# Designs tried in a protein design run: designed miniproteins, single chains. Part 24

Each design is a single chain, and the fold is of that chain. pLDDT is the mean over its residues in the fold that is shown.

## One batch from the design tools (miniprotein)

Design m812
Fold by ESMFold2-Fast:
Structure m812 (fold): chain A 92 residues (1-92)
Amino acid sequence: MEELIEKAKKYLEEARKALEAGDVQTAIDYISKAILYATQAIEEGHPEAVELLKEAINLLREAAKRSTDPELQERLQKMIDYLEKYLEEVEK
């Protein structure tokens, strides 16, 4: 459990660095890994990982804004919408 949270944090840090460097595709890969680990931690009873998932959503929004690919922007927006719905359900 704690290892999932630490992995999510590390991937979020790598995603921020990639976005700062202008590497949107690398950032999306790291964000996706962070989402996977944060979601697993939440499902296994660690609601503190909700904050990590919210951070990942914000980074997805940044990646979408920096992308010039309309298909990628659409995929990222669908992922954001799904995750926001997931958080709404988890925070009930």
Scores: mean pLDDT 83

Design m813
Fold by ESMFold2-Fast:
Formats: sequence, C-alpha cells, structure tokens
Structure m813 (fold): chain A 90 residues (1-90)
Amino acid sequence: KKEFEELEKKLKELEKRLEELVATYGETPFLKELRKQLEEIRKLFDEAVNIVKNGIPEPDKARELLKLSQEKADGLERLLKALEERYASL
C-alpha cells in the first residue's frame, strides 16, 4: 500500500535528521525525548507491519496503527523542522 511505503520512507528520513542533530549538538534532554517519540512511532508502525506480514486477520487494526503512526510522524517532523531552523540561525 502506498501509504505504508510513504510512512517507511518518512520514518527513515526522520531517523537520519534526528541522528544528524544528535551528532552535531549532542544528546540533549529535548533530542532524547524526540528519539523516544520516534521509537514509539516505530513500534506502532512495526506492529502494523507484523499484522500484514504474518497474515493476521486484523486489517482495521493495521489501518489504525498506520494512521496513528502517520499523525505522530507528522507532528515529530514539524518539531524537527522548527529545531533545525532554530539551530541553523546560530
């Protein structure tokens, strides 16, 4: 499903962006919190993947987990963008 592929790509981009910030500025308490949020989003996504990949007959649950992961990923992306813009101005 297209939404599944788009979310996987987005999570990879968010992981890379967060790692670049950590590498540059160190693991601050705020970056540590964002990492925890990303890990929770990844858990939700992986649970949806597990339902689809192992043929578990819970398509509604898989859809809700994908939707929730997407919404949380969008929120995290906005926070990362704001942080990157702030740090770029230093």
Scores: mean pLDDT 80

Design m814
Fold by ESMFold2-Fast:
Structure m814 (fold): chain A 81 residues (1-81)
Amino acid sequence: SIEDKLKELIERAKKSKSKNKEEIIKYAERALEYVKQGKLAQAFFYALEALDLAKESGDEEVAKLAEEVVREIAQQVPGLA
């Protein structure tokens, strides 16, 4: 599920040595809150920010998890895929 992938992203980011990991966690946690509320469009924008930060971090595993989250949210929101 999107919730499980966001939780995995948060846990992986906590283990990252990247200087921006706290920001990645912050945006991923906000995305998770919106997913739990069924507000997928809002979740999408927070997930995109987490992805941008993950790409800047150079942590390929964190970036891959963020990409998977963004893709799954986009598939469930008409007009974002």
Scores: mean pLDDT 85

Design m815
Fold by ESMFold2-Fast:
Structure m815 (fold): chain A 92 residues (1-92)
Amino acid sequence: SIIEQLKPGEVALVNLETGEVKIFPASDTAGIKEFIRASPSWVKVYMLDEENKVHVFYISREDIDALEGGEASEETIERRRELGLERLAAAA
């Protein structure tokens, strides 16, 4: 299980098209963003909160492009809120 490999301060990313799994330090914001941007589909994100509870959400490269000052569609903005990008930013 990916969850069993996670330590506090780490984030696990899964490319849903390829099944590739990579674990990053939460402080490695650049590496996390690059993995998401390199993925042609949705990335599943696993992270631990302050209570060591596992949070799971989905993110795409469009969400990263929007955060980096790209033009975000209304749908991309709503998806960003639902997928908890603010939690990823807080973990970094």
Scores: mean pLDDT 67

Design m816
Fold by ESMFold2-Fast:
Structure m816 (fold): chain A 60 residues (1-60)
Amino acid sequence: SIQDQIQTIQNQIDSGRGDYDYYSSQGSQTGDQMYYTIADNMSSTITTLEERLNDLRQQG
């Protein structure tokens, strides 16, 4: 169902936000470019998932 897809994507977004926060924090603490690269990749994935979530919510 659309609701099942919404729940699955929301769980993926929540997980991705946790990863983003972790790697952003590590990047800030260490100055290591690798952590910032990982965080940027997580941010892009979250944006794509949020767009998909909005599409599902707007399906009439």
Scores: mean pLDDT 85

Design m817
Fold by ESMFold2-Fast:
Structure m817 (fold): chain A 93 residues (1-93)
Amino acid sequence: MPTPEELAAFAERLLARADALIARLRAALAATTDPALQARLQALLAEAEAIRDRIRELLARARRGEAERRDLLELIGLQLRLIGLDFELALLL
Protein backbone atom coordinates (compact mmCIF):
# COMPACT_ATOMS: atom_id res chain seq x y z
CA MET A 1 0.00 0.00 0.00
CA PRO A 2 1.35 3.48 -0.76
CA THR A 3 2.27 5.76 2.14
CA PRO A 4 0.83 9.30 2.24
CA GLU A 5 4.40 10.60 1.69
CA GLU A 6 4.90 8.43 -1.43
CA LEU A 7 1.48 9.45 -2.81
CA ALA A 8 2.20 13.16 -2.14
CA ALA A 9 5.61 12.92 -3.88
CA PHE A 10 4.02 11.24 -6.94
CA ALA A 11 1.18 13.82 -7.06
CA GLU A 12 3.70 16.71 -6.76
CA ARG A 13 5.71 15.34 -9.73
CA LEU A 14 2.52 14.97 -11.81
CA LEU A 15 1.36 18.48 -10.82
CA ALA A 16 4.69 19.90 -12.10
CA ARG A 17 4.20 18.00 -15.39
CA ALA A 18 0.60 19.27 -15.70
CA ASP A 19 1.70 22.88 -15.05
CA ALA A 20 4.44 22.56 -17.71
CA LEU A 21 1.95 21.15 -20.26
CA ILE A 22 -0.60 23.92 -19.48
CA ALA A 23 2.13 26.56 -20.01
CA ARG A 24 3.03 24.98 -23.39
CA LEU A 25 -0.64 24.83 -24.45
CA ARG A 26 -1.17 28.50 -23.50
CA ALA A 27 1.96 29.48 -25.47
CA ALA A 28 0.74 27.49 -28.52
CA LEU A 29 -2.71 29.16 -28.26
CA ALA A 30 -1.09 32.62 -28.14
CA ALA A 31 1.01 31.80 -31.25
CA THR A 32 -1.79 30.45 -33.49
CA THR A 33 -4.25 32.23 -35.79
CA ASP A 34 -5.76 28.99 -37.23
CA PRO A 35 -9.32 28.65 -35.81
CA ALA A 36 -9.32 24.82 -36.12
CA LEU A 37 -5.96 24.48 -34.33
CA GLN A 38 -7.10 27.06 -31.73
CA ALA A 39 -10.26 25.01 -31.00
CA ARG A 40 -8.22 21.79 -30.62
CA LEU A 41 -5.63 23.49 -28.36
CA GLN A 42 -8.48 24.95 -26.22
CA ALA A 43 -9.94 21.43 -25.82
CA LEU A 44 -6.52 20.03 -24.78
CA LEU A 45 -6.03 22.95 -22.35
CA ALA A 46 -9.44 22.30 -20.73
CA GLU A 47 -8.57 18.60 -20.28
CA ALA A 48 -5.08 19.43 -18.89
CA GLU A 49 -6.62 21.91 -16.40
CA ALA A 50 -9.19 19.29 -15.26
CA ILE A 51 -6.36 16.75 -14.76
CA ARG A 52 -4.34 19.35 -12.77
CA ASP A 53 -7.34 20.10 -10.52
CA ARG A 54 -7.84 16.36 -9.83
CA ILE A 55 -4.10 15.93 -9.05
CA ARG A 56 -4.42 18.85 -6.57
CA GLU A 57 -7.33 17.08 -4.84
CA LEU A 58 -5.32 13.84 -4.55
CA LEU A 59 -2.27 15.77 -3.28
CA ALA A 60 -4.44 17.47 -0.61
CA ARG A 61 -5.73 14.02 0.50
CA ALA A 62 -2.15 12.67 0.76
CA ARG A 63 -1.04 15.77 2.73
CA ARG A 64 -3.86 15.04 5.23
CA GLY A 65 -2.34 11.56 5.76
CA GLU A 66 -4.91 9.82 3.52
CA ALA A 67 -3.46 7.19 1.17
CA GLU A 68 -5.49 4.47 -0.52
CA ARG A 69 -4.70 2.08 -3.39
CA ARG A 70 -7.47 3.74 -5.44
CA ASP A 71 -5.71 7.13 -5.11
CA LEU A 72 -2.48 5.60 -6.51
CA LEU A 73 -4.37 3.96 -9.40
CA GLU A 74 -6.10 7.27 -10.17
CA LEU A 75 -2.72 9.12 -10.21
CA ILE A 76 -1.35 6.46 -12.60
CA GLY A 77 -4.39 7.02 -14.85
CA LEU A 78 -3.86 10.80 -14.73
CA GLN A 79 -0.15 10.30 -15.61
CA LEU A 80 -1.13 8.23 -18.69
CA ARG A 81 -3.64 10.94 -19.73
CA LEU A 82 -0.93 13.65 -19.40
CA ILE A 83 1.44 11.54 -21.57
CA GLY A 84 -1.35 11.26 -24.17
CA LEU A 85 -1.89 15.05 -24.14
CA ASP A 86 1.90 15.69 -24.49
CA PHE A 87 1.92 13.36 -27.53
CA GLU A 88 -1.21 14.97 -29.05
CA LEU A 89 0.28 18.49 -28.65
CA ALA A 90 3.54 17.32 -30.32
CA LEU A 91 1.50 16.01 -33.31
CA LEU A 92 -0.35 19.37 -33.65
CA LEU A 93 2.88 21.42 -33.76
Scores: mean pLDDT 89

Design m818
Fold by ESMFold2-Fast:
Structure m818 (fold): chain A 105 residues (1-105)
Amino acid sequence: SSTSLEEAKEKLEENIFEEIIKAIKELAEAGIEEAKEFLENATEKELNAIAGIIYEEAARALEEAGADEETIRAYRELAEKFFAKSTEEDIKKAREIVKKMKEFA
């Protein structure tokens, strides 16, 4: 059972980068200049920062929806793991990008 849980977590980590890139591409195609510049210059640290924020917000939404504590904890742990692979400056920049994504949606 541990191997299956590790594989699922690893695939979630890989899939989040693809989903972030896709979402930012859609913003760039809609004419958001910040999204276009991000696609041209994005670093791994910036992608990790955005992933961290997405999981942090997902954990909050799950908590508000009354999800189980184990699920909420898993999302919070994923957020912390991604933030650990980034810098405070990249996280600050990523928060602005995620805010733009929400405003567009």
Scores: mean pLDDT 74

Design m819
Fold by ESMFold2-Fast:
Structure m819 (fold): chain A 75 residues (1-75)
Amino acid sequence: FIDEAKKEVLSLLPKEAQPYAEKAFELLKAGDGKGALEYFNKALKKAREAGASEEDIEKAKSLFVEALQQLDSER
């Protein structure tokens, strides 16, 4: 679920990106998918700037997209 995806994403991202990823998951849990995506994209930018591997970035991205799809499937 969303909390497990959040844990995995935070473990894949550098410390500089973690606050933005945390905010993205908070917004996702509040039902703000658009705000969540905005903050998650900011987290990915910070992760790249901090030297995170593209493999870790793609894994974090896929986990976030899965969490977002879980929210949308409840429509």
Scores: mean pLDDT 80

Design m820
Fold by ESMFold2-Fast:
Structure m820 (fold): chain A 67 residues (1-67)
Amino acid sequence: MEEELIERYAKLGKEQGKKNAVLFAKENGITDEDEIKKLIEEFAKQGEKVGRNAAETVLEHRRAAAA
């Protein structure tokens, strides 16, 4: 269950990161496909990391509440 939570949050963060990258590209007038792909990869990596950290925080709070 712990691993499932981390993977779920990581996946959600990654998907949100990709969406944020596309929006960022549009807002900044970036139309080059290769630049957009690089942004998607970078934002996806950051989103995944944020998602994992969020899941770990949830698990820490659950452990503290159970103690």
Scores: mean pLDDT 81

Design m821
Fold by ESMFold2-Fast:
Structure m821 (fold): chain A 69 residues (1-69)
Amino acid sequence: VEEKIKEAEEHEKLGEKAARERRFEEAIEHYEKAEELYREVYEATGDEKYKQKVEEVRAAIESARRRLA
C-alpha cells in the first residue's frame, strides 16, 4: 500500500497547490483522487490516520466547491 499512500499524498499536495492558485476545478479533481486512495489505504490497513485523511480531504473538496460557485 506504500504506492497508494504516495499517490494520495501527491494528489493532496497538487490539490492544495491548485486551490492556492484558484484553480478549483483541478483542486477538486486532485482531492477526489486523494480521497479514493486514502479510503483504499484505510480499508487495507485499518489505520484511523487514513480515515482522518479522508475526512480532511472531503472538507477541502467542500471548501473548493463553495469557492467554485
Scores: mean pLDDT 84

Design m822
Fold by ESMFold2-Fast:
Structure m822 (fold): chain A 93 residues (1-93)
Amino acid sequence: STEELLEEVKKLAKEALEAVKNNDIEKLEELLSELGEKAFSIPSLSPEEREKIAELLVEIRFVALDESLSTEEKYEKIKELLEEILEILEKAS
């Protein structure tokens, strides 16, 4: 169900933020890939919403790899980007 997919995405987002805190880039990439697969499985997403989520996932990866940012700055930026993904998914549901 769409509700089950949304709850799985929320759980993966929380786990992704813990990976950021731990500077575990491999774990973060695994979690983002799974989050993307679950998010894109929601059938009510428009093509424009799918493109926006894909762009946000790319931006999260760029933030995670940005050596100029502290762990705290990465956490806050990635949290905001994940919250934007969740808002899109909740509106589509």
Scores: mean pLDDT 87

Design m823
Fold by ESMFold2-Fast:
Structure m823 (fold): chain A 73 residues (1-73)
Amino acid sequence: ALSEEERARLLEALAGAEEQARQALEAGLISEEAYERLLAALERARQALLAGDEEALLAALQEADRLIKEEVK
């Protein structure tokens, strides 16, 4: 299971990723559709983290990583 310290760091990382996605959208580096999909994946990761569902967390983080690699210029 994730420690409280690991969970806190991941929550901060998710918040940072959301802010980076917003900045990328404003800079025109990501489409609005890709931005919405990325935010949905990050929200699923947050929900999984809060529920202690490590498999769902990993799946959501993998989806976010895929979107970044395919959609961000």
Scores: mean pLDDT 81

Design m824
Fold by ESMFold2-Fast:
Structure m824 (fold): chain A 88 residues (1-88)
Amino acid sequence: MEEAARKATEKAIELFKKDPRVLEVKQLDPATITVVVDATPEEARRLSLEIAEKALKEAGADDLVPTVHAVEIGPDRALVTVGFAPKG
């Protein structure tokens, strides 16, 4: 479980860094990252969910699901918390 979550998190960080709307990526723990996105909270949430799902697929972590929370921190700026948790 920890290994799958770590791989998914590492893949998510790589994918976030490739998106030009992503301003900052910080890892909080082996399964949780925070991302600052140059977008509305709704756009940032959608982007983060898509990247997290892709990261899980690339990591082969079929037993995990992404959790995404987006908060507005400024005009067209969102702070997103992305985590990976077991299904069920």
Scores: mean pLDDT 82

Design m825
Fold by ESMFold2-Fast:
Structure m825 (fold): chain A 78 residues (1-78)
Amino acid sequence: TEAELKELLGEILSFMKSIASQLESNPKLLQAVQRFDARLQELGRRYQEAESEEEKRAVLAEMRRAFEEFLAEIKSLK
């Protein structure tokens, strides 16, 4: 739903703000953020192109999964 999308995007934005200062000193982190941003842009377009609530929910689930995978990637960076 739209409420779930807004909540997820708010969570992503809050996380991005929390790591913003680290991006300047960590090129691998910056690259991971860039890949995740590209993925979100693609998923956002698919969400807008979705004609049914079922399709929108499927894309939203993929967005959540992409965020979880991104968080796991960030935790593995040293």
Scores: mean pLDDT 82

Design m826
Fold by ESMFold2-Fast:
Parts: C-alpha cells; sequence; structure tokens
Structure m826 (fold): chain A 73 residues (1-73)
C-alpha cells in the first residue's frame, strides 16, 4: 500500500528543516546526510523495503539540498 500523503509531507518538511540548519553552517555534506537519514528512517518505519526507502530517500534528499542551496545563495 502507498504511504499517506500527509505523513510523507511531514517527513519532507522535517528533512528540509534539518538540511537547512546544516546548509546555513556551510556543511552541504551533513545537510544531505540528515535529510537522507530522516527520510530513509521514516519510510522504513512506514513499511517500505529498505532498498526502496534508500532509493526514494536519496532522490528526495538530493532535491531538498539543491533547492535549499539555491534559496540560501
Amino acid sequence: ADLPTVDLSKTLAEAEAKAREYLEKGDEEKAFEVAYNSLKEALIKAGLPEEMAEALARREAERIVKELKEELE
């Protein structure tokens, strides 16, 4: 079954907030790591297979960091 949109939205917002804090400190690598790990953990807890959670989390974390970097520069 697909994840509820509301839960995914909250997870994305939390990942974005954490990534933003690290990007403000100039740590792009850590920003990606915190976004990726937050998304991956939430997706696994929601019942996704680890391999799918990792793939989706990586894609969304890359997007979040890129968009925030453009916003902060």
Scores: mean pLDDT 76

Design m827
Fold by ESMFold2-Fast:
Structure m827 (fold): chain A 84 residues (1-84)
Amino acid sequence: GPLEAEIEAALAALPADVRALVQPAVDAVLAGVEAGDRLAAEIGLGMLHIVAGVIKLAEEDPAVLAAVDRLVEALEALVEERLG
């Protein structure tokens, strides 16, 4: 759907090394959503927030920072839409 397309677009905008750091958290959120498991999805979002926080301490490229923020927002919106 539109949110899944936005998640894919945000991931594609990230450098490969940054994408590799966020991918396990993204996969955990998507697996939780697919399973209808709110707790699993929330754990994935928690992991994503931690990884995004660490990236923001080291990353200087505003386009990468914007893509990370967009990824977090799209995954939060997906969890709310499917499991809220």
Scores: mean pLDDT 89

Design m828
Fold by ESMFold2-Fast:
Structure m828 (fold): chain A 62 residues (1-62)
Amino acid sequence: MVDRAGVAKLVDIYFERNNLVEKKPGAREEIVDEVVEGLRTTDAPAWEIVKRIAEKYAVPKP
């Protein structure tokens, strides 16, 4: 079972590797919460869930 702290680290790694920043303050928190829910309700790999959710709440770093 993946805990919220583990998901937060995964999201941070994804942001760093793809040069992404939060679309708005607190968007990272929303991404973490949605990824946790996705991991509980789907059979998709964690990286795929992170990618799908991050594209809604993250923008390229300027």
Scores: mean pLDDT 77

Design m829
Fold by ESMFold2-Fast:
Structure m829 (fold): chain A 75 residues (1-75)
Amino acid sequence: GDDDYQRGLQLYQQGRYRDAFDYFSRSGRIYYQQGDYRRASDSYYNASRSLDRLGDYGSSRALRSVSDNYRRLAD
């Protein structure tokens, strides 16, 4: 959960976008399973940003949609 999210942020700051993606994706899955849709949304949003940095725009857009849906569930 939170430890994975914080690790993802550190890796993203260092330009390690594939590793950041893995940690953000793990964080999102854990938060979703816990019913914490807001933190799941934030995690998948940052995972999508990591994919943008890798040039994977299609997968980034798909994850942005997942993030948006989870944010709506939190409301």
Scores: mean pLDDT 89

Design m830
Fold by ESMFold2-Fast:
Structure m830 (fold): chain A 82 residues (1-82)
Amino acid sequence: SEELRKKYETAVALFEEALKTTPEDDPYRPSILAALADALAKLGRYDEAIPLYEEALALYEERLGPEHPAVQKVRAELEKLR
């Protein structure tokens, strides 16, 4: 729906702004990247969503290890787009 599309477009703008003010070492950085990728994927913008999911996945794996629930969740979302 148009309302749903507008919701995700607003989310993209909000998370892009959040990412600009988030330091590289911030513990919330991978969750912001994943949230931005989720919103982009909902809009069908897969070419933009995929690299953001990959960055979130790399950060989560480095910080939490490959078996952590956050890693499994991002991996599952990436697999849906293939």
Scores: mean pLDDT 87

Design m831
Fold by ESMFold2-Fast:
Structure m831 (fold): chain A 97 residues (1-97)
Amino acid sequence: MEKLKEVAERGIELAFEGARLAIDAGKYSIAQDMSTAAMTIYMLYKEGNLEEVEEFTKKLEEIKKLLEDGKWEEAAKKAKELNEKVQKYFEDIIKKS
């Protein structure tokens, strides 16, 4: 799926750009959450779930903008919420398998 690959690649790029911004600011917890998000997008891409990849990528764009604006507290909260949502998604997949 060409669109699925393009959205996933953009999401991974945004996640690593966000991780870099967080590292540059000494916000290593946020950097870890962003790196986890990159792996998660790759897993969602392998599952073929375009809707989840699009939603996750959109959230990463929002987090990156917060990081660029120096809004560390808001960025940390959204990154944590994103990873918690994705953890639940994979827990549901595992339970169904």
Scores: mean pLDDT 79

Design m832
Fold by ESMFold2-Fast:
Structure m832 (fold): chain A 83 residues (1-83)
Amino acid sequence: SILDSKLYTVKIPGLPPEEVAQLLKELKEKGINVMGVSFVRREDGTGYTAYFYFAKEEDAKKATEYLREKGYDAEFLGEQPLF
């Protein structure tokens, strides 16, 4: 990662970690490159919130639309600083 790099972030609450590999494959097949993924465990223990990171805003927006079409509650958070 570059220290001053900007990444576009998509939040996917309740995404099962076991579904991530298939979703990344499907996005790649559509020409959408995911730069990274983070998981935050939910406080109630009911699973995880996933965050997908993209180098391009258009890729993040296309990914958000695709994930919503598949029934995920995906939210585009815009440009986020690197963690």
Scores: mean pLDDT 79

Design m833
Fold by ESMFold2-Fast:
Structure m833 (fold): chain A 94 residues (1-94)
Amino acid sequence: TRTVIVVEIKAPEGASEETIEEARKRFLDFAKSHPDVIEDVRVAVLKEHRTLVFELVLKPGADVEAATAEIRAFMDELSAETGFEVRLAVLELK
């Protein structure tokens, strides 16, 4: 059984590529700071939609509720600082 947390962040209209790249780096750095909880991170860049999609694969036995709360807090801070729209979904895979 695997849990994947999918995070979508959408840049505001007129955001630069540099702003999007900075958001990508901040999120990857966040994931690297939680190696005991996050097994893998996948990133898709949808340039036509100004959207970054992150798939955070949690380690087996990780506290999904705690991980989700930390990711949500990080997303709320990022959204407040940058104006990005943020969405989160939790998927349980067998």
Scores: mean pLDDT 82

Design m834
Fold by ESMFold2-Fast:
Structure m834 (fold): chain A 73 residues (1-73)
Amino acid sequence: IPESELEKAARILRELADRGELTPQEADVLSLYLARGGEVTPEELGQILGIDPETARKLLERAVEKVREALKK
C-alpha cells in the first residue's frame, strides 16, 4: 500500500473513532496494522495489544470494513 493511501486510511480511522463509529479496540488494531504496512499477523496484533489473536482478527476485519465504507473503495 502506498504511503499516501496509508496516510488517508489513518486519517479516516481517526475521524471514525472521533465520531464513535470505531470502538477504541477497533481503532487500536487498525492503527497498528496500518503502522506495520499490513505486514502483521493476528497473533502479533494480539501480543502487542494484550488480546486474543481471534479477537484481534475480528476487530481488524470490522475496522477495515468501516474504513472501506468511508473510502468508497
Scores: mean pLDDT 77

Design m835
Fold by ESMFold2-Fast:
Structure m835 (fold): chain A 69 residues (1-69)
Amino acid sequence: SLREELIRNMLLIAAQTSVMLLEKNPDNPIAQQSAKDELTVLQDHKKRTGTITDDEQKVIKKLQDLLKK
């Protein structure tokens, strides 16, 4: 639905912002915690919706990769 698309877009923007902040400051514990929180929220939304967009998948993978360091 349109409502679900708007929510997904808002979550995607928040997750992309966390990626940008963590890329600039990978050792910052606050940036790491923010990224973990955004990853959890985005993954939970994905599970509830049952679908994944390419943009969502790319952001999830990027957050996972950044947090492995």
Scores: mean pLDDT 80

Design m836
Fold by ESMFold2-Fast:
Order: C-alpha cells, then structure tokens, then sequence
Structure m836 (fold): chain A 80 residues (1-80)
C-alpha cells in the first residue's frame, strides 16, 4: 500500500534532521554525513517504489522537496 513509501519518507526525513542537528551543533561531520546519506537513500528508495508504479501514492512532489532539502544538507556537511 501507500504506507510503505510514506514510512520510508518519514524515516529518511528523521535521519536527515538528526544529521543536520549534529552538523549545526558543531559535532562530528563524519557522523552527520553518515546520517544524511542514510536519510537521502531512504527518500530515494521511497521515490523509486512510487515511480515503479507498484504502490499508489497521490503526488510524487511530496518526496522531491524533502529529497532536495536532504541533498542540500548533505552537500553542506561534505563542504564542512
């Protein structure tokens, strides 16, 4: 059902938010990168499930904005 992509999106967002929090706190950049990479991977996996037409999801744009935000934070962490 639609629940799996939404669950993966929620988990990906949570990991990206944790990575951002670590980066903003001036803690381990490597740990922040690892969390952000995991977050991005989960959001991309959710989008792949939607795009394959295997699961009914009403709007792909619900995934593209969080993915862009997570990728931007990952780029910021890698530049630190």
Amino acid sequence: GADLPLELLARGRALAQEGRAILDAGRSVDEAIALLERGVALIREAMRLVELGRLPVPDLSLFTEPLREAEAELARARAA
Scores: mean pLDDT 80

Design m837
Fold by ESMFold2-Fast:
Structure m837 (fold): chain A 86 residues (1-86)
Amino acid sequence: SSSLDSLVREATSPFPDRRRIALYVGDFLVNEEGLSQEHADEIKRAVENDSDLFDKLVSSVVKVNTGDSTDEQLRDAVLSALSPYL
């Protein structure tokens, strides 16, 4: 997925941009997980405004992102970090 790929690339960059990560999270939730735009926008705002959620999301992706990680493992890491908002 392009949204998940963009999210992983940004999260694993030397200086992850919070607004870009929030945008990619929103796109991922709507296009791949089937959330409503309204629910995805609420989670996007949470990622933008909650430093603990942002840090947990980035750390979860970085921890799972190995040379042999699957898209399913990366997706599960993202959804696990977002689970209180789902």
Scores: mean pLDDT 83

Design m838
Fold by ESMFold2-Fast:
Structure m838 (fold): chain A 103 residues (1-103)
Amino acid sequence: SAALAALPPAVRAELERLAAFLSKHHDTGPDAAALVARAAEALVAASEEEIRRIIAETEPLVERDIEEARRDPSLSEEEIRLVEEMGELLLALAAALREALAA
């Protein structure tokens, strides 16, 4: 997508890793390509202040979602691992965004 190509290389690489993860786990969400394209468009349109807010909110949200998943007796061990892997990818994306703002 044009928006994905416009992002810093490190940010683009992390979004591509997220897309690959989502495509591998087809039962765990919306169409991966469409979701990543929408995320890229949002990031290109976002101000530096909005990106800093996304970075600041990402770690607490990931930690909460992982804790909630681990406490949910309806989730399998595999489903909990998918939540943890998604969290790691989102934290890596936040780190790439922080690096891009520092450049």
Scores: mean pLDDT 80

Design m839
Fold by ESMFold2-Fast:
Structure m839 (fold): chain A 98 residues (1-98)
Amino acid sequence: SLEEEAEREVKRADELLKQGNYFEALIEYIKAANLYIEAGDVEKAQKVFNDGIEKVAKALNTTPEQVLLWFLIYTQTLPNKEELMSLLNRVLSKVKSF
């Protein structure tokens, strides 16, 4: 199911976070949130997105707002920036964050 796929993406994101791969962890949290949106569970999407950014912010000793700004700036340097921005914009259009 989409919910089971979302749970696997969250688990992968948490593993990447533990390894210090913060950018890839954020991508997987965003993907998980999108899967919950597709499943019709906007409340779980909001929780996964906000909790994911907060976990990265805590690991980097910074704020959720600074993590999101860093993600936006760094994404602009990447060849797949259009795909990543599309995924993020879909989440931001559907969920309430910070």
Scores: mean pLDDT 88

Design m840
Fold by ESMFold2-Fast:
Structure m840 (fold): chain A 99 residues (1-99)
Amino acid sequence: MQLSAATLREGQPVLLSAGDIGVLVVYRDEVLSGTTANIAAGSTVQLLDSNGNVVGSGTVDEGGAFSLPVPGIKSGKYTLVITDPVEGTITAQLDVVLA
């Protein structure tokens, strides 16, 4: 049973969750912006397509925010991956659908 991936629509904030990790994201003007709780500043944020290709990348700032330019992004299924800045271990993987 596939859990319903969160659907990203232009200008609509969406909460993504994986266990105790929450990320509030908004997609607008080919930019995916987000805010995080309990994620270390300097963590790498990457948006991966269904083939595992990185289509957007950024870092979490000291306020827990990030911004991912995603020029030319198409509707479809993506995975948001957050990686620890010291160990390189994946902190969160969050499935999303861009409408």
Scores: mean pLDDT 78

Design m841
Fold by ESMFold2-Fast:
Structure m841 (fold): chain A 69 residues (1-69)
Amino acid sequence: AEGDREAERAIEYFEEYLKNGDKEALSKGVEHATIAAALGASPELLDRVVELARKAGLPESFIARIEAA
């Protein structure tokens, strides 16, 4: 599904950021995560996105937005 593909892209970018501190990867991760949530990605993939977003230090307001979709 399109949402699942976007969630997988978000996961890749957040993992890249956590590995090397690349702020461009963090920004792209946020973009793809937002699209994934809007398109109704699977709960399992969104849970992984939220886990990585928390590890990346993203604010709870962002986490709540992803979880509310």
Scores: mean pLDDT 86

Design m842
Fold by ESMFold2-Fast:
Structure m842 (fold): chain A 93 residues (1-93)
Amino acid sequence: SSLDEAIARLEALRKQLADLLGEDHPAVKTLDRTIELIREIAERDPELALRVAEEAVRLITHGLQSGDELIINLAAISSYSEALVAKRRLENE
């Protein structure tokens, strides 16, 4: 499915971040939490999960392409924030 492909892309981006910054880096741990949130969203709303995952792929890819650790950190935080807002919206509906 498109969602499985988007999640697989995020897992590949997570591996690239870990290879670049280290497994214990905050950006890597934040992306791990983002992927977990996307999987939880997918249990209730797969279409919303796909939109969140595709946006996370875009943001993290841009961060990695920049080669700037600050931009990478901001991309990880932004992706997490969007996933968290989507998850909380589902919990409140």
Scores: mean pLDDT 89

Design m843
Fold by ESMFold2-Fast:
Structure m843 (fold): chain A 75 residues (1-75)
Amino acid sequence: RKQEIIELLRQLAEQLRDPAIKRFFRTLARFLEESDLSVEEVIEAALGALEYAKRRDPSASELMERTEEQIRSLA
């Protein structure tokens, strides 16, 4: 489950156009993969990051919402 969430964040980063948000999700995915956080903590961190990013880049909101739904299905 943890690796599936990390892979979803990496896939999202590749599809994003904004370089800053793309780098943000790549950095987050790497941090979460290297962390000792539980699956539940990884889910909370990923969902919080998606909410933040949707507010900064509304043009990618549909893509981010699909990623959010996929992550929630793993909870």
Scores: mean pLDDT 82

Design m844
Fold by ESMFold2-Fast:
Structure m844 (fold): chain A 100 residues (1-100)
Amino acid sequence: SAAEEKMYQALLEYVEELYKIRKERNNDPEAIKEAEKRMPEIEKEIKEAAKNPQLILDELENSSMEDEEFKEEMIEAVRNRDAEKLLELLKEKLEEQLKK
């Protein structure tokens, strides 16, 4: 469905941007290679999660995110299948990380 495709694209865009930031900030070549090696597997997991929102919810609920407010907002966006809100939240978090 269009909603599943938008959810997949939002998650993929976020993961690709996180990888890019890690590559630019991390001087550890081994960590970069490990992340690159995992990208195809992560892409497959994202595609499966976009088809089944419960997989994303389970992952978020079990995550050790320090920002509980952000975590709850992401859980709500996923429950509501609001791909645009999820992408907005992910981009806001990414911009906050870039300001540090």
Scores: mean pLDDT 67

Design m845
Fold by ESMFold2-Fast:
Structure m845 (fold): chain A 105 residues (1-105)
Amino acid sequence: GDELKKEAEELIKKAKELFKKALDLLPKEYIPVAIGQLLRGIGLGLDLSRVVKPEEAEELLKKAKKKIKEAEKLLKTAKTVDEILEAARLAGEAYGLAIAALDAA
């Protein structure tokens, strides 16, 4: 329904904002690596969505929310480039899950 679609769109927006925050924290030489981690994360999120029944948009949204929360926590406490790159991957996973939820809703 429309409510689940709106929730998916909001999570997509939050995933994009978290990725932008990760880029702002990185030295510019790591930007290509961060893009690679985002793309890997998107693939992982989409792959995870394939093991959930297509009718379970709410379950996909729940998983996307968890990945958003993990990425936010990691960015808030990050002290290393590797931690920021992991947050970029988690943002990608949330994006992939939210796209799959949007398609299922």
Scores: mean pLDDT 85

